Designed miniproteins, single chains. Designs and how they scored, part 106

Each design is a single chain, and the fold is of that chain. pLDDT is the mean over its residues in the fold that is shown.

## One batch from the design tools (miniprotein)

Design m3925
Fold by ESMFold2-Fast:
Order: structure tokens, then C-alpha cells, then sequence
Structure m3925 (fold): chain A 68 residues (1-68)
């Protein structure tokens, strides 16, 4: 359960980075917002590192919104 959520989180972040490289900021934002929801779920489950993941994703979203 937790392992699958962590892998999905990583995949979504990778997809967001790829979208940014293609200047597809809309898709990148969608991937990061989905990743943020998964990171919040991991925090509810008590997974260590979830708080750091939430912070990192929020910072990436903030930077993307500055480019929109």
C-alpha cells in the first residue's frame, strides 16, 4: 500500500519534470497537484519523509505558478 503510493508519487514528479522541460506548464501543474494529494495521504499514514515531499512539491508548484 505505502510502497505503491511512494512509487506513484515518484512517477508523477518525474512526469511533471518532463512536462516542464517541454514547457507544458499546465500538465506539469496537474501532475504536481496529484503528487501533492498522494504525499498528504502518506503523511496521514505516518510515513517518514512525507512532510519533506509535501514541502518539495509545494515549492515546485509555487515556481510553476510564477511562470504562468
Amino acid sequence: KEKELIEELKELIDKAIEAVNNKDYKSALEYLEKALEIAKELKKLGVEGAEDAIKGIEEKIKELKKKL
Scores: mean pLDDT 82

Design m3926
Fold by ESMFold2-Fast:
Structure m3926 (fold): chain A 82 residues (1-82)
Amino acid sequence: GESFAEQVGGLAESVGMSKEEAEELKEKIKNGDVEGAAPLLAKLIEKLAEALGVSKEDVKKGMIEAAKEEGSEAAEKAVEKV
């Protein structure tokens, strides 16, 4: 299946984040950069919540579950920091 980093990059582009921001987010998640990923994840969560008409907490919960399924501990920690 698609890795969590790749899923998050695709979601970022789908909600109107720049290609550069999406690539930076993917790189930070792949490298385990929790602190660097958190601000970009915060932006993604805000945009996803607005686009889907759901709460930011619902988006965070879904992203944490996806990160756990893919085994991305860095992504789990970064989402929890948002």
Scores: mean pLDDT 81

Design m3927
Fold by ESMFold2-Fast:
Structure m3927 (fold): chain A 60 residues (1-60)
Amino acid sequence: SKEEIEEEIKEAKEDVEKARKMLEEAKKNNEPQERIDALEEQVKLLEERAKEFEEWLKKS
């Protein structure tokens, strides 16, 4: 169970990193603000998910 939570945290952190790279590329390419806003929201949601898993691990 702890090992499963650690794997979920690892995967969530990888998802955050990928989303952040997409956001940085969108900014460099001067993509529409609507797309940048959507990517920023995606990063935020993924970061929140990672924090939830880390919080569960702390309570174990």
Scores: mean pLDDT 82

Design m3928
Fold by ESMFold2-Fast:
Structure m3928 (fold): chain A 86 residues (1-86)
Amino acid sequence: MTFKVGDNTLTFDPAARTYTLTNADGSTQTGSFELLSLEAAVQAFKEAKEKGITFNAPQFSAREQATLLKAALDFGLTNVTILEIP
């Protein structure tokens, strides 16, 4: 799953439980992720709202959306959009 987060690209591999953030300058940061618990998801949505981050991804579960928002928060990003990749 790949998302545009401001001028950066965030790619999740749910099978490997990894993410790759590709910055506008072409540099990359890689890490592991786990789907947030329901309680952690609620907290991530609250923090995202307080920081003005909005996310419209109805095709994703609430936990998947919260995990993406948490990643955006951790990278200091303020906008999250879905990339249509052919």
Scores: mean pLDDT 66

Design m3929
Fold by ESMFold2-Fast:
Structure m3929 (fold): chain A 56 residues (1-56)
Amino acid sequence: SAEEEALALADELLADPRATAEQKRRVVSILRDLAMGRISPEEALERLKELREELA
């Protein structure tokens, strides 16, 4: 599911040594918005994919 994919990607990004403290805070913010129902799982997944592209 999009929710499972978003949570897995967030865990990957938070564990990534290439991610800056600011990028990790953005991941946490996305997870918080998802947990509070402020964004859809699909939107959370897209935002997290954009963050992953910044690491490439």
Scores: mean pLDDT 86

Design m3930
Fold by ESMFold2-Fast:
Structure m3930 (fold): chain A 98 residues (1-98)
Amino acid sequence: MLTDAPAAGYEVGAELIVKKVEGSEAEKYGIKVGDKFILKGVYPEAKKGYGATLELARKEDPSKVFYFKAISGSEPEEGEIVVQLEGTNTILTLGPVE
């Protein structure tokens, strides 16, 4: 079941909120706690040894699309997913919008 839902059960069109930000580069990309993203795509395993790739667009500016790699074991809490912005040290914990 989880292998069929690599984004912690979220489907394309889901709204996710940033609950936690780690890494020194998040400000460079304009990412902060409370930011909302719309899940645009889930790419479960494009390459052996990779986690799922999530395509996330900003809710306030859908032209701003980011590609995040799901960190291995990244379903640590109920409904939360931990992702890393590709090529950066930016790590986000995303959860459902209430």
Scores: mean pLDDT 70

Design m3932
Fold by ESMFold2-Fast:
Structure m3932 (fold): chain A 89 residues (1-89)
Amino acid sequence: MSKEEVEELIRLAEENRELILEETEVSEETLDKAIEKLRETGENADLYAYIGAAYLKQGKLEKAKEYVEKALEIDPNNALAREIKEKLE
């Protein structure tokens, strides 16, 4: 993942922070750790899945699918990403 893609994903997570926390039931600490891991490694499947969940709640189905598919490319067994994909089908 490019530095620009990492920064964009972090910005989307910050902009959708409240919605992610409401829809995923994860703690703020869990979300912050996912963002930190993305900054350190350039990759985090959970963060893509969290953004996908936020887009699904907003009714932005095409964007939700895009982010969930990226999560599944990183981790095909990501439980949240798989659940969201089933809801989009």
Scores: mean pLDDT 82

Design m3933
Fold by ESMFold2-Fast:
Structure m3933 (fold): chain A 93 residues (1-93)
Amino acid sequence: SAEELLEKANEHVVKAGEAYREGKYEEAVELLEKAAELLKEAYRLEPSEEIRGALRTLAGLARALADDLESKGKYELAERLRKLAEELLAFLE
């Protein structure tokens, strides 16, 4: 269900934050990419303002973390998150 997909996506976002705080940047990026796919699937199944809000929030988080990763010299991971943010915003158009 869309609700189960949203819950799983939120779990991945929480785990990504934990991994990021531990300096596990690649793991954090992979978890955010997985969360994005779950949220896109949830939105296709049941378009709602709640899921749309979650997608917009994830895009904003990805952009903020990309800037932080670039400041740390993690250019490849920063590019992955920038592309993720752009993809999510384009998906909502």
Scores: mean pLDDT 91

Design m3934
Fold by ESMFold2-Fast:
Structure m3934 (fold): chain A 64 residues (1-64)
Amino acid sequence: ASYTVEKVKGVWVVTVTVGDVTLKGAAPTEELARKAGETLVKNGEELAKHLEALEKALELALKA
């Protein structure tokens, strides 16, 4: 996952890309935009790890 921050018409726009999904948000300051981007990237990576753990548990359950 990755994010980009850009200033558009006095507003800070954050663009977050996770796989094929793109999310956009706006913030009044660069600091808030960067924090939002970092939080969304972290949550995306955490969800990916949770899905991998679930797939592995399902494979073990199907073999039991």
Scores: mean pLDDT 74

Design m3935
Fold by ESMFold2-Fast:
Structure m3935 (fold): chain A 95 residues (1-95)
Amino acid sequence: MEAARAAAEAAAAGESAEAGAAAGAAAGAAGRGEDAGAAGAAAGGAANEAGTAGAGAGGAAAGRAAAANGTGKGAADGAGGAIAGIGAELHAELA
């Protein structure tokens, strides 16, 4: 658990925290108060949850390794692997 938390915290300190703040700000700036506000809150909350889930679940480290292996390098890693999971599932369903 501590190792997953260290990885999530390193991501948050380096890129995840900035990405989360930028995504929240960008969604807020979208100009559609209801959808943009909900998306901004969801993006900010998701970033927070992704960081927390990665720290608590330890899945961030495992998912990160899988994502880096070719399912969603970079973007999925920054998003906490949620997108990588969706991509992998779509591939499994379509295959």
Scores: mean pLDDT 41

Design m3937
Fold by ESMFold2-Fast:
Structure m3937 (fold): chain A 87 residues (1-87)
Amino acid sequence: MEKEKRARELAERAKKLAEEAAKAFADGKDIERARQLAEEASKLVYEAAKLNTKLGREAVQYASRLDGFTGMKMAVALAEAEAENKK
């Protein structure tokens, strides 16, 4: 129960950061900030996916529709979390 709640909170934060990253990339004024936001989103999706892979996957699918770079970075983090969940 607590793991799912935490995973949901992390996934929602990842989605919000992905939205901010996509907006920053679209604006084009600060690409380094956009990359940092994408990196933070990828870290949050990694932690979310380790607790609940489905919630992590949903966050990646959402981000991929907003910005290809952010979506790809989050997808790599999801794959790493899935690999870590295998003994």
Scores: mean pLDDT 84

Design m3938
Fold by ESMFold2-Fast:
Structure m3938 (fold): chain A 57 residues (1-57)
Amino acid sequence: MEELLRESERHLEAARTHVKAYQAALDAGDLETAKAHFRQAVEHAQRYLELREEAAK
């Protein structure tokens, strides 16, 4: 249970980091880098939700 919560928190922080990098890439006009960070943010956010759901059982 605790391991799932810690893992979910790591994924949440990773998602937040990638959202910030996505916005910075958009501001710089680097659409390829922005797309990569957006994809990473979505993957980490999805994993966060899955782990939180497992931990709530």
Scores: mean pLDDT 84

Design m3939
Fold by ESMFold2-Fast:
Structure m3939 (fold): chain A 71 residues (1-71)
Amino acid sequence: KSLEERILELLASKGLGAELSASALAKELGVSQSAVSRALRRLEKEGLVSRDEYTNRYKLTEKGLAYVESL
């Protein structure tokens, strides 16, 4: 399972509207923050997560939720 898929599943498990920073995701997944930040940047570009511009926290989009349900 890819790091991107693990991030999406973790966000889905926290419920709709849950916002997590790259460092919080890295800690829960047991991976480096740099690896998570790169994966989040790609997921954001694909529209599967959205970033709050003020807090730099990420949340699952409706598109991201649909993608996780298809895994």
Scores: mean pLDDT 83

Design m3941
Fold by ESMFold2-Fast:
Structure m3941 (fold): chain A 91 residues (1-91)
Amino acid sequence: TEKDIKASELIQKGVEAFRQKDYDKAIEYYEKAIELAPGTLLEAEALTLLGEAYFKKKDYDKAIEAYEKALKIDPNNKKAKELLEEAKKKK
């Protein structure tokens, strides 16, 4: 759908901001992508990336929340499981 295309574009913009270490801008793009694609694997991807951005900001509680939400949508996502355990070890 057009919303899925827009969500994917927002994820790519977030990834670019993340690469530039602009984690606040990355978070904004990922949150917008989540709003456009609720309940989809695109939301699960955006939530996993949102968690990584919060982890870089050392907001481990928000990172954990994002990874747990991603795993509710995509329970077999190995990367999200590994990142969740890493974030938990930082608390």
Scores: mean pLDDT 90

Design m3942
Fold by ESMFold2-Fast:
Structure m3942 (fold): chain A 55 residues (1-55)
Amino acid sequence: SMEEEIRRMLLRAKATAEFMKQMEQIRKLDAETQAASFKKLLEELKKRMKEIEEE
């Protein structure tokens, strides 16, 4: 249904926005820390997207 499609779109948008905000915080750190923190955030985003796909 359109409601289900909207729900999934909202969840994906929310997950992406959350991690974009976290990336903004990371960009304020030193280069070495930025690289490590960014990789962790990307993996968390991947997990979140899989959860949404499985719904």
Scores: mean pLDDT 81

Design m3943
Fold by ESMFold2-Fast:
Structure m3943 (fold): chain A 70 residues (1-70)
Amino acid sequence: MKITVKVNRKGLSEEERKQLEKVLEELKKLAEEAGVELTIEEAPELEDDVVEGTDKEKALRLVGEAQLRT
């Protein structure tokens, strides 16, 4: 099973953005423990499709980042 989490940093405070990064790290741990492949993508807008248990607050908390370095 594969789970894609879309994140949006638009319209978030700095504190909310930091909290979302922590949540994304926790999700990665849970996915690894459950044997699920987790992919994090950036979304250009705020959307409900952030995680399976989606709510407005949860969507805002799940804004993070993709490792698009190099």
Scores: mean pLDDT 60

Design m3944
Fold by ESMFold2-Fast:
Structure m3944 (fold): chain A 83 residues (1-83)
Amino acid sequence: MERERAVLLTAAGLLYAAALIELELAKKVNAPKEVIELLEEAARLFREAVEALKAGDVERGRELFEKGAELYAKAARMLQEHL
């Protein structure tokens, strides 16, 4: 469904940008290596989700997006505790 794909594409793109911004912040504040690695992996997963969704693979894109969102949420929580 084109609408579902468009919503997921927008969400994945926005979270990819958010993950890159938080990764830059994490590096500047000398966050633990685990936080940096989680943000790098989340960004990679969101980028792959965007690629899958652009290719029309909505199921693959959703799976990658969900996994990325879990890692991003964990990293953001840990980073907030470090700040």
Scores: mean pLDDT 85

Design m3945
Fold by ESMFold2-Fast:
Order: C-alpha cells, then structure tokens, then sequence
Structure m3945 (fold): chain A 69 residues (1-69)
C-alpha cells in the first residue's frame, strides 16, 4: 500500500548516517509515488523527525532522489 511505502521510506531516511547514499530500494519505492504522495513524505519527515540535523539530512536525501527521477 501507499502507506507502507511512505512508512518504509521514512524509516530508511531516519536511519541514514552522515555520508551514506540513499539505498536503491528507497529510490525505487519513491519512484512509484505521485507528486502528491512525495509531498506527504516531506511533510511527515518534518512531523516525525525532531532533530534539526537529522531532518535536514533526510530532506536533502529525499530531494536528491526526486531530482534524479
């Protein structure tokens, strides 16, 4: 389901360490999402990630993946 894809993408983005590339698995999942669903992932990152540094890192990774698509 879309909800499961969003939750898995969020979990993987939250688990990223500085300097790590976004896994291809997450790239593939995000590529199946519509523009509206991608915007929802972005909003949920802001809602669920309380650390500003982690949020910025996840946001940059998400934008990098979206731009490549």
Amino acid sequence: SVEEVIEEALAALKAMKPGEAVPQEIVDRLSKLSAEEVREVRRRLEEEITDPGALNMARVALEDVIKAK
Scores: mean pLDDT 74

Design m3946
Fold by ESMFold2-Fast:
Structure m3946 (fold): chain A 116 residues (1-116)
Amino acid sequence: MEYLEEGRGALFNKDYEKAVEYFEKALEQLGPDNPEANLLLGIAYYKLGEYDKAIEYFKRAVEAAKDRPSLQAHAYSLLAIAYYKRGEFDKAVEYAKKALELDPSNDLAQEILKKL
């Protein structure tokens, strides 16, 4: 899983374009439905301000993580903040509530609801 580790290193160094490249290679190697790779690729696009692409990959991560409630909650909270950044506040509320249904302690989802 070298590409996931290399991509995480690029995210840490704030080299978001390189992180995208590594996580795209990770999806190619691990399969398009890998929940961690989809989540991390979404985060890299979010950091680049590419909110439409971030939303696409966070939705894929939610679908891929249907049997992983903690990861699915995290993906829902990231969907909520991405929709908030797009000004789609109704969807931001919807996904923040879904994150809290799976994980009531999710700080990001709580913060989004406080802003709306």
Scores: mean pLDDT 88

Design m3947
Fold by ESMFold2-Fast:
Structure m3947 (fold): chain A 67 residues (1-67)
Amino acid sequence: FTPEELKGLAVLGRTLNDALLDQGLPAEEAIQRARDKAVELGKEGKLTPEGVQAALRAADNMLAALR
């Protein structure tokens, strides 16, 4: 992973931790919240496109695993 991809993954991980452990959300909802957070930070210029894409790929893979 590039440093920018790792930054995106760190955002995903922090948001998942908050949603799952602090808010007690179901896994699918927590992953969607983390996905949405990465997109929002990308729109704000706080994540690079590489960081956003890394987070989205990881989130989508997690959602697929829940099928």
Scores: mean pLDDT 80

Design m3948
Fold by ESMFold2-Fast:
Structure m3948 (fold): chain A 61 residues (1-61)
Amino acid sequence: MKEEILKKAEPYAKKYAEKYGVDAEKVRELTAEMILSMGLPVTDKNIEQAAWAVASSLASS
């Protein structure tokens, strides 16, 4: 399950990591953890939203 989420998250993690100037691998890992911890359905919409939230949060810290 986590591996599938990581694979689906990669393009969104790269997109938002570039936009916010943060590490793409960190965004990818934290996106997968967010989806898993919140029990969200593994959809492109949820993964993209999580990647955006993670990347913007990392940029703010």
Scores: mean pLDDT 82

Design m3949
Fold by ESMFold2-Fast:
Structure m3949 (fold): chain A 60 residues (1-60)
Amino acid sequence: SKEELHKLILRLIALKLRKIGIEWDLENLELSEEERKKLEEELKEIEKEIEELEKKIEEL
């Protein structure tokens, strides 16, 4: 449905914006080893979700 597609696109945009933010933080902020590891783990999860969502959108 158009409503499902709309929700998937909004989720995809939100994830891509969060990815940009995390990448910026990792490059520009002085982070502890614990904070860096947490952001790197979050980035991996976001990248996986983006791939899964893009695949779902292509199949609609």
Scores: mean pLDDT 87

Design m3950
Fold by ESMFold2-Fast:
Structure m3950 (fold): chain A 118 residues (1-118)
Amino acid sequence: SLEELIKELAKEAQEMVDLVEAGAPLAEIEQEALEMASYLSEIAELRPTPSAERTLLGVHAELGEALAAIRAGDLKAFAAHFKKMVELLVNNPDLSEEEKKLLKELLEPILKRVEALA
């Protein structure tokens, strides 16, 4: 279900942030980012619209920039790109208000942890 995919996406986002906070190798952080990207693709496939495709591309771009920031040791840039990714997800016009609320409730605590890293 879309709700289960949203929960899995949030779980992978939490695991990515856990690895960043632990100073884990880039390869492990990249693996979690790939898992997030997989769930994002599955969410878009449930509602395949041009808007969903644009949101997916935007989120992938911000996730890529977040990984580039980690590689550069720039936690402020990581936090900025992670925040923009979350904003794109919670403002996705293809999601219902209830689905957006669920994403926001799951991702906002993770975002606060990311902001504390900067």
Scores: mean pLDDT 83

Design m3951
Fold by ESMFold2-Fast:
Structure m3951 (fold): chain A 65 residues (1-65)
Amino acid sequence: SDPPPLLEFDFADGPRELSDEELEELVKRVREGLENGETFPFSHESLGAETRDRLVREIRRILEE
């Protein structure tokens, strides 16, 4: 069985960029996962390139804290 998705966003029309609010929610979930000892892969096929770049930057900030 596939694990539950990290994101609860609509990708029905294929991969897209996330809004600022959607990215903040994703960053929050990544932070919570890291606090619980989970690992997060940076490449998600449903995320647009700009969103992935922004996510990597925010994850780096979390890891450097």
Scores: mean pLDDT 62

Design m3952
Fold by ESMFold2-Fast:
Order: C-alpha cells, then structure tokens, then sequence
Structure m3952 (fold): chain A 80 residues (1-80)
C-alpha cells in the first residue's frame, strides 16, 4: 500500500538527514580547527570539505526520498 511505502521512505529520509547533520557539524568543526592550527590547516580544511560534500549528497538523497513519499501520499489521498 502506498501510504506504508511513503512512511518507509520518510523514515529512510530522516535517517539520511541525521547523518547529513552529523557530517555537516563535523565539517564545520574541522574548518574551525583549521583556523586555530596553521600547520594542519590544509589537511583539516580538505577533511572538512569532504564531510560537507558527504552531507550535501545525503541531504539531496533525503530530499528525493521525501519528494517520492509526498507523491505516494498524494496518490493515496486521491481515492484512486
């Protein structure tokens, strides 16, 4: 049933959003560390950027899952 499928996609999207938030926080943390440690700046900035890119990809995947879930919910509500 489409409503159950929508709920599963929403749950998966929520998990990906949580992971994205974690990677975004780690990326910001590493960029802050880079400002305080000039010797490790390049390495910490590169690592921070890597985590921010991972967060962006996870957010995009979660957005697609939420859009798919929204379509499934709308179809289920249309009495078709």
Amino acid sequence: KKLEEAKKLEEKAKELEGQADLYEALGKYLKTEAKEDPEKRKELEAKGKEYEEKAKKLKEEAKKLREEAKKLREEAEKKS
Scores: mean pLDDT 81

Design m3953
Fold by ESMFold2-Fast:
Structure m3953 (fold): chain A 59 residues (1-59)
Amino acid sequence: SRQERLREAASLYTGGAIRGIGYEVEGELSSPEEGERLREKGRRIIEEARRRAEEIEEK
């Protein structure tokens, strides 16, 4: 159902956001060079999760 797809999309996006934030926090606690790479990885994880969630919602 649409409601089940919305729940799946929300769960996927939430999981991705938590992981992405985890990498951003790790980046803040790391050396400047390592930290920038980790923050960029976190941002990409969040963006990818958002796109995947949107694809699930549109099914």
Scores: mean pLDDT 82

Design m3954
Fold by ESMFold2-Fast:
Structure m3954 (fold): chain A 63 residues (1-63)
Amino acid sequence: LEGKIAQAVKDAGIETPAVLGLKKGEKVLILKEYSDGNVLAQSLKTGKTGLVGKDFLEVIGDA
């Protein structure tokens, strides 16, 4: 998943400064996968980097 573009499949609120808030349809670049089911991602809309659950994301292509 690293280096892939993904799209949010549902809205995710901002929970902490380390957690990426997304709206359904927003695109992110996946920077790193974790074994706990989270990824480190960068919002293509805002440039913010943060953690997001893999279940919030659908991979749509390469960066």
Scores: mean pLDDT 75

Design m3955
Fold by ESMFold2-Fast:
Formats: C-alpha cells, sequence, structure tokens
Structure m3955 (fold): chain A 73 residues (1-73)
C-alpha cells in the first residue's frame, strides 16, 4: 500500500540523514536512493492526503542524494 511505501521511504530518509551527519557519503547516497525509489512508488499509488506527503518525501530524498554528492535521479 502507499502508506507502507511512505513508511519505508521515511525509514530510509532517516538512515540517509544519519549517514550524512556522520560523514559517510557512500552510505548516505545508498539510503537516499532507496528512499527515493520507495517515495516514487508511493507517489504512483498515493491518493488524497497521501499525495503531498509522497511528493515531499520524493523531493527530500532527491535533496539528500545531491547533498551527499550523488547523481541518482
Amino acid sequence: TAKKLIEKAEEYVDKAQEYLKKGDLKGAIEYAKKAHEYAMEALRLAEGELVPKAIGLTLRAMGLIFEAGGSGI
């Protein structure tokens, strides 16, 4: 379901943020890419109030990829 995909995207965003905070750019990129994949799939399935949340997670995951120096878009 879109809700479970959003939960997974949030989990991977949190992991990417932790790796970025510790200076592990490789780990940050890997988890940010996973977050982006789950957020994109959530956006495809999302309806109503979940749509803006899925969009926000997609944008945040992309931001984390660029911040860590990656190009996984």
Scores: mean pLDDT 80

Design m3956
Fold by ESMFold2-Fast:
Structure m3956 (fold): chain A 82 residues (1-82)
Amino acid sequence: LSEEELAALSRLFAERLEALTADVPGFAGVASAEVRVIDGVAVVTHLELAWTVPEPSEAARAAISQAVNRAVRAVQEELAAS
């Protein structure tokens, strides 16, 4: 994969994560994310999240964790289609 393709996958991951977490209280979005491909598998190697609150609730953190898993699946599907 080219640097441009990896940047596109990282952007897709961030966009999907933000879409899946739009209703999570205090979540401000993805500040930085990097996706790499290892043996055809999409791996999140860097993730920095922005919050408007200093301590997110356990429910908010659980929602983000589930959304990360779903966003990784979306990137894996895009990679398989490419």
Scores: mean pLDDT 82

Design m3957
Fold by ESMFold2-Fast:
Structure m3957 (fold): chain A 78 residues (1-78)
Amino acid sequence: DEIKKYEEAIKKDPNNAQAWYNLGKALYSEKKYEEAAKYYEKAIELDPNNKEAWRGLALSYAELGELEKAEEYFKKAE
């Protein structure tokens, strides 16, 4: 279970930006877009240079119908 694996990594090290990003990615794959967005936001808070996390956040908001937020975050992913 990839989600449980990354949740355990975060419990051991809450500053592990990669684990937050991977958790967001796993939840996005399960179509849990609100939860994915929260974890991508945490990944970006810890590592704002992770362009793939900005892209994941943008895609998550696009799936939620938040098109203006999605556009803003896609620009950050450039």
Scores: mean pLDDT 87

Design m3958
Fold by ESMFold2-Fast:
Structure m3958 (fold): chain A 106 residues (1-106)
Amino acid sequence: NPQEIAQELVEMARAGASDEELLAFARSHGYGGYIFEPGAPLDPAHAADAAAAIAAGRALIGIAKSGGDWNVGIIGPDGRLVAVAGKDDEVGRSAAAHTVVAGVLA
């Protein structure tokens, strides 16, 4: 269930999970993850999981921290948003979209 996975990632991040733990959780469920920082430039060197997921026709997870909270957005392999979780849906949507761009550039 994409919504449950998005919610679990937000809860893990709020509990202090590392970037590596968050990305490993996403991979364990078949998703390519990318951690997005609002206002920072995209870093394709850290988008290897997203690039691999795009190549395999799998869904992507964007994870963002904004306003002191964590937000998650999931995009399916068809490019459609399938889930958002966290306090700010627009930040979650932005994280998902930026994950697509970072993965394509990687």
Scores: mean pLDDT 83

Design m3959
Fold by ESMFold2-Fast:
Structure m3959 (fold): chain A 76 residues (1-76)
Amino acid sequence: HMLSSEETARLVGLILRMVGAYLEGDWEAVRRDAKALVDFIKAHPEHREEIVNFALSALSDLPEVRKVFEEALKEA
């Protein structure tokens, strides 16, 4: 089983939303959006490793945002 086109689009959208919040300097929104991404991962447990690796890779050049995502993931 692979992520559908719709699920992939949603994943990309969640990451872009988190990056957008970071560009606005809204760290409360970054934390909220990181939790939304973790909720997406929880909804697709069979794809956890794939989604986590994709998100960490997508955030590789944004270490502060990546850290917020990693902290949210640890709370899960």
Scores: mean pLDDT 84

Design m3960
Fold by ESMFold2-Fast:
Structure m3960 (fold): chain A 76 residues (1-76)
Amino acid sequence: MERVSRGTAEALRIVGDGVDETLELLAKLVRSLQLAEEDEEKREEYLKLAEENRKKIDEKMEPYRKKALEKLKEIL
């Protein structure tokens, strides 16, 4: 029953929304890692780009993590 775990359900939805928002960045991260594996000459460049995209994902997910944590604290 969703009503029994309202805060948990809301927290999961918030995280899901954050994941949807970051899907394009995740695709770019994966592509950068694939290119780093295939291109030895530009490997460092692509690994740098992958790290940059990882950081952007973390930055975009941060407000969703905060909101989800606030909802989870309401259960406590």
Scores: mean pLDDT 75

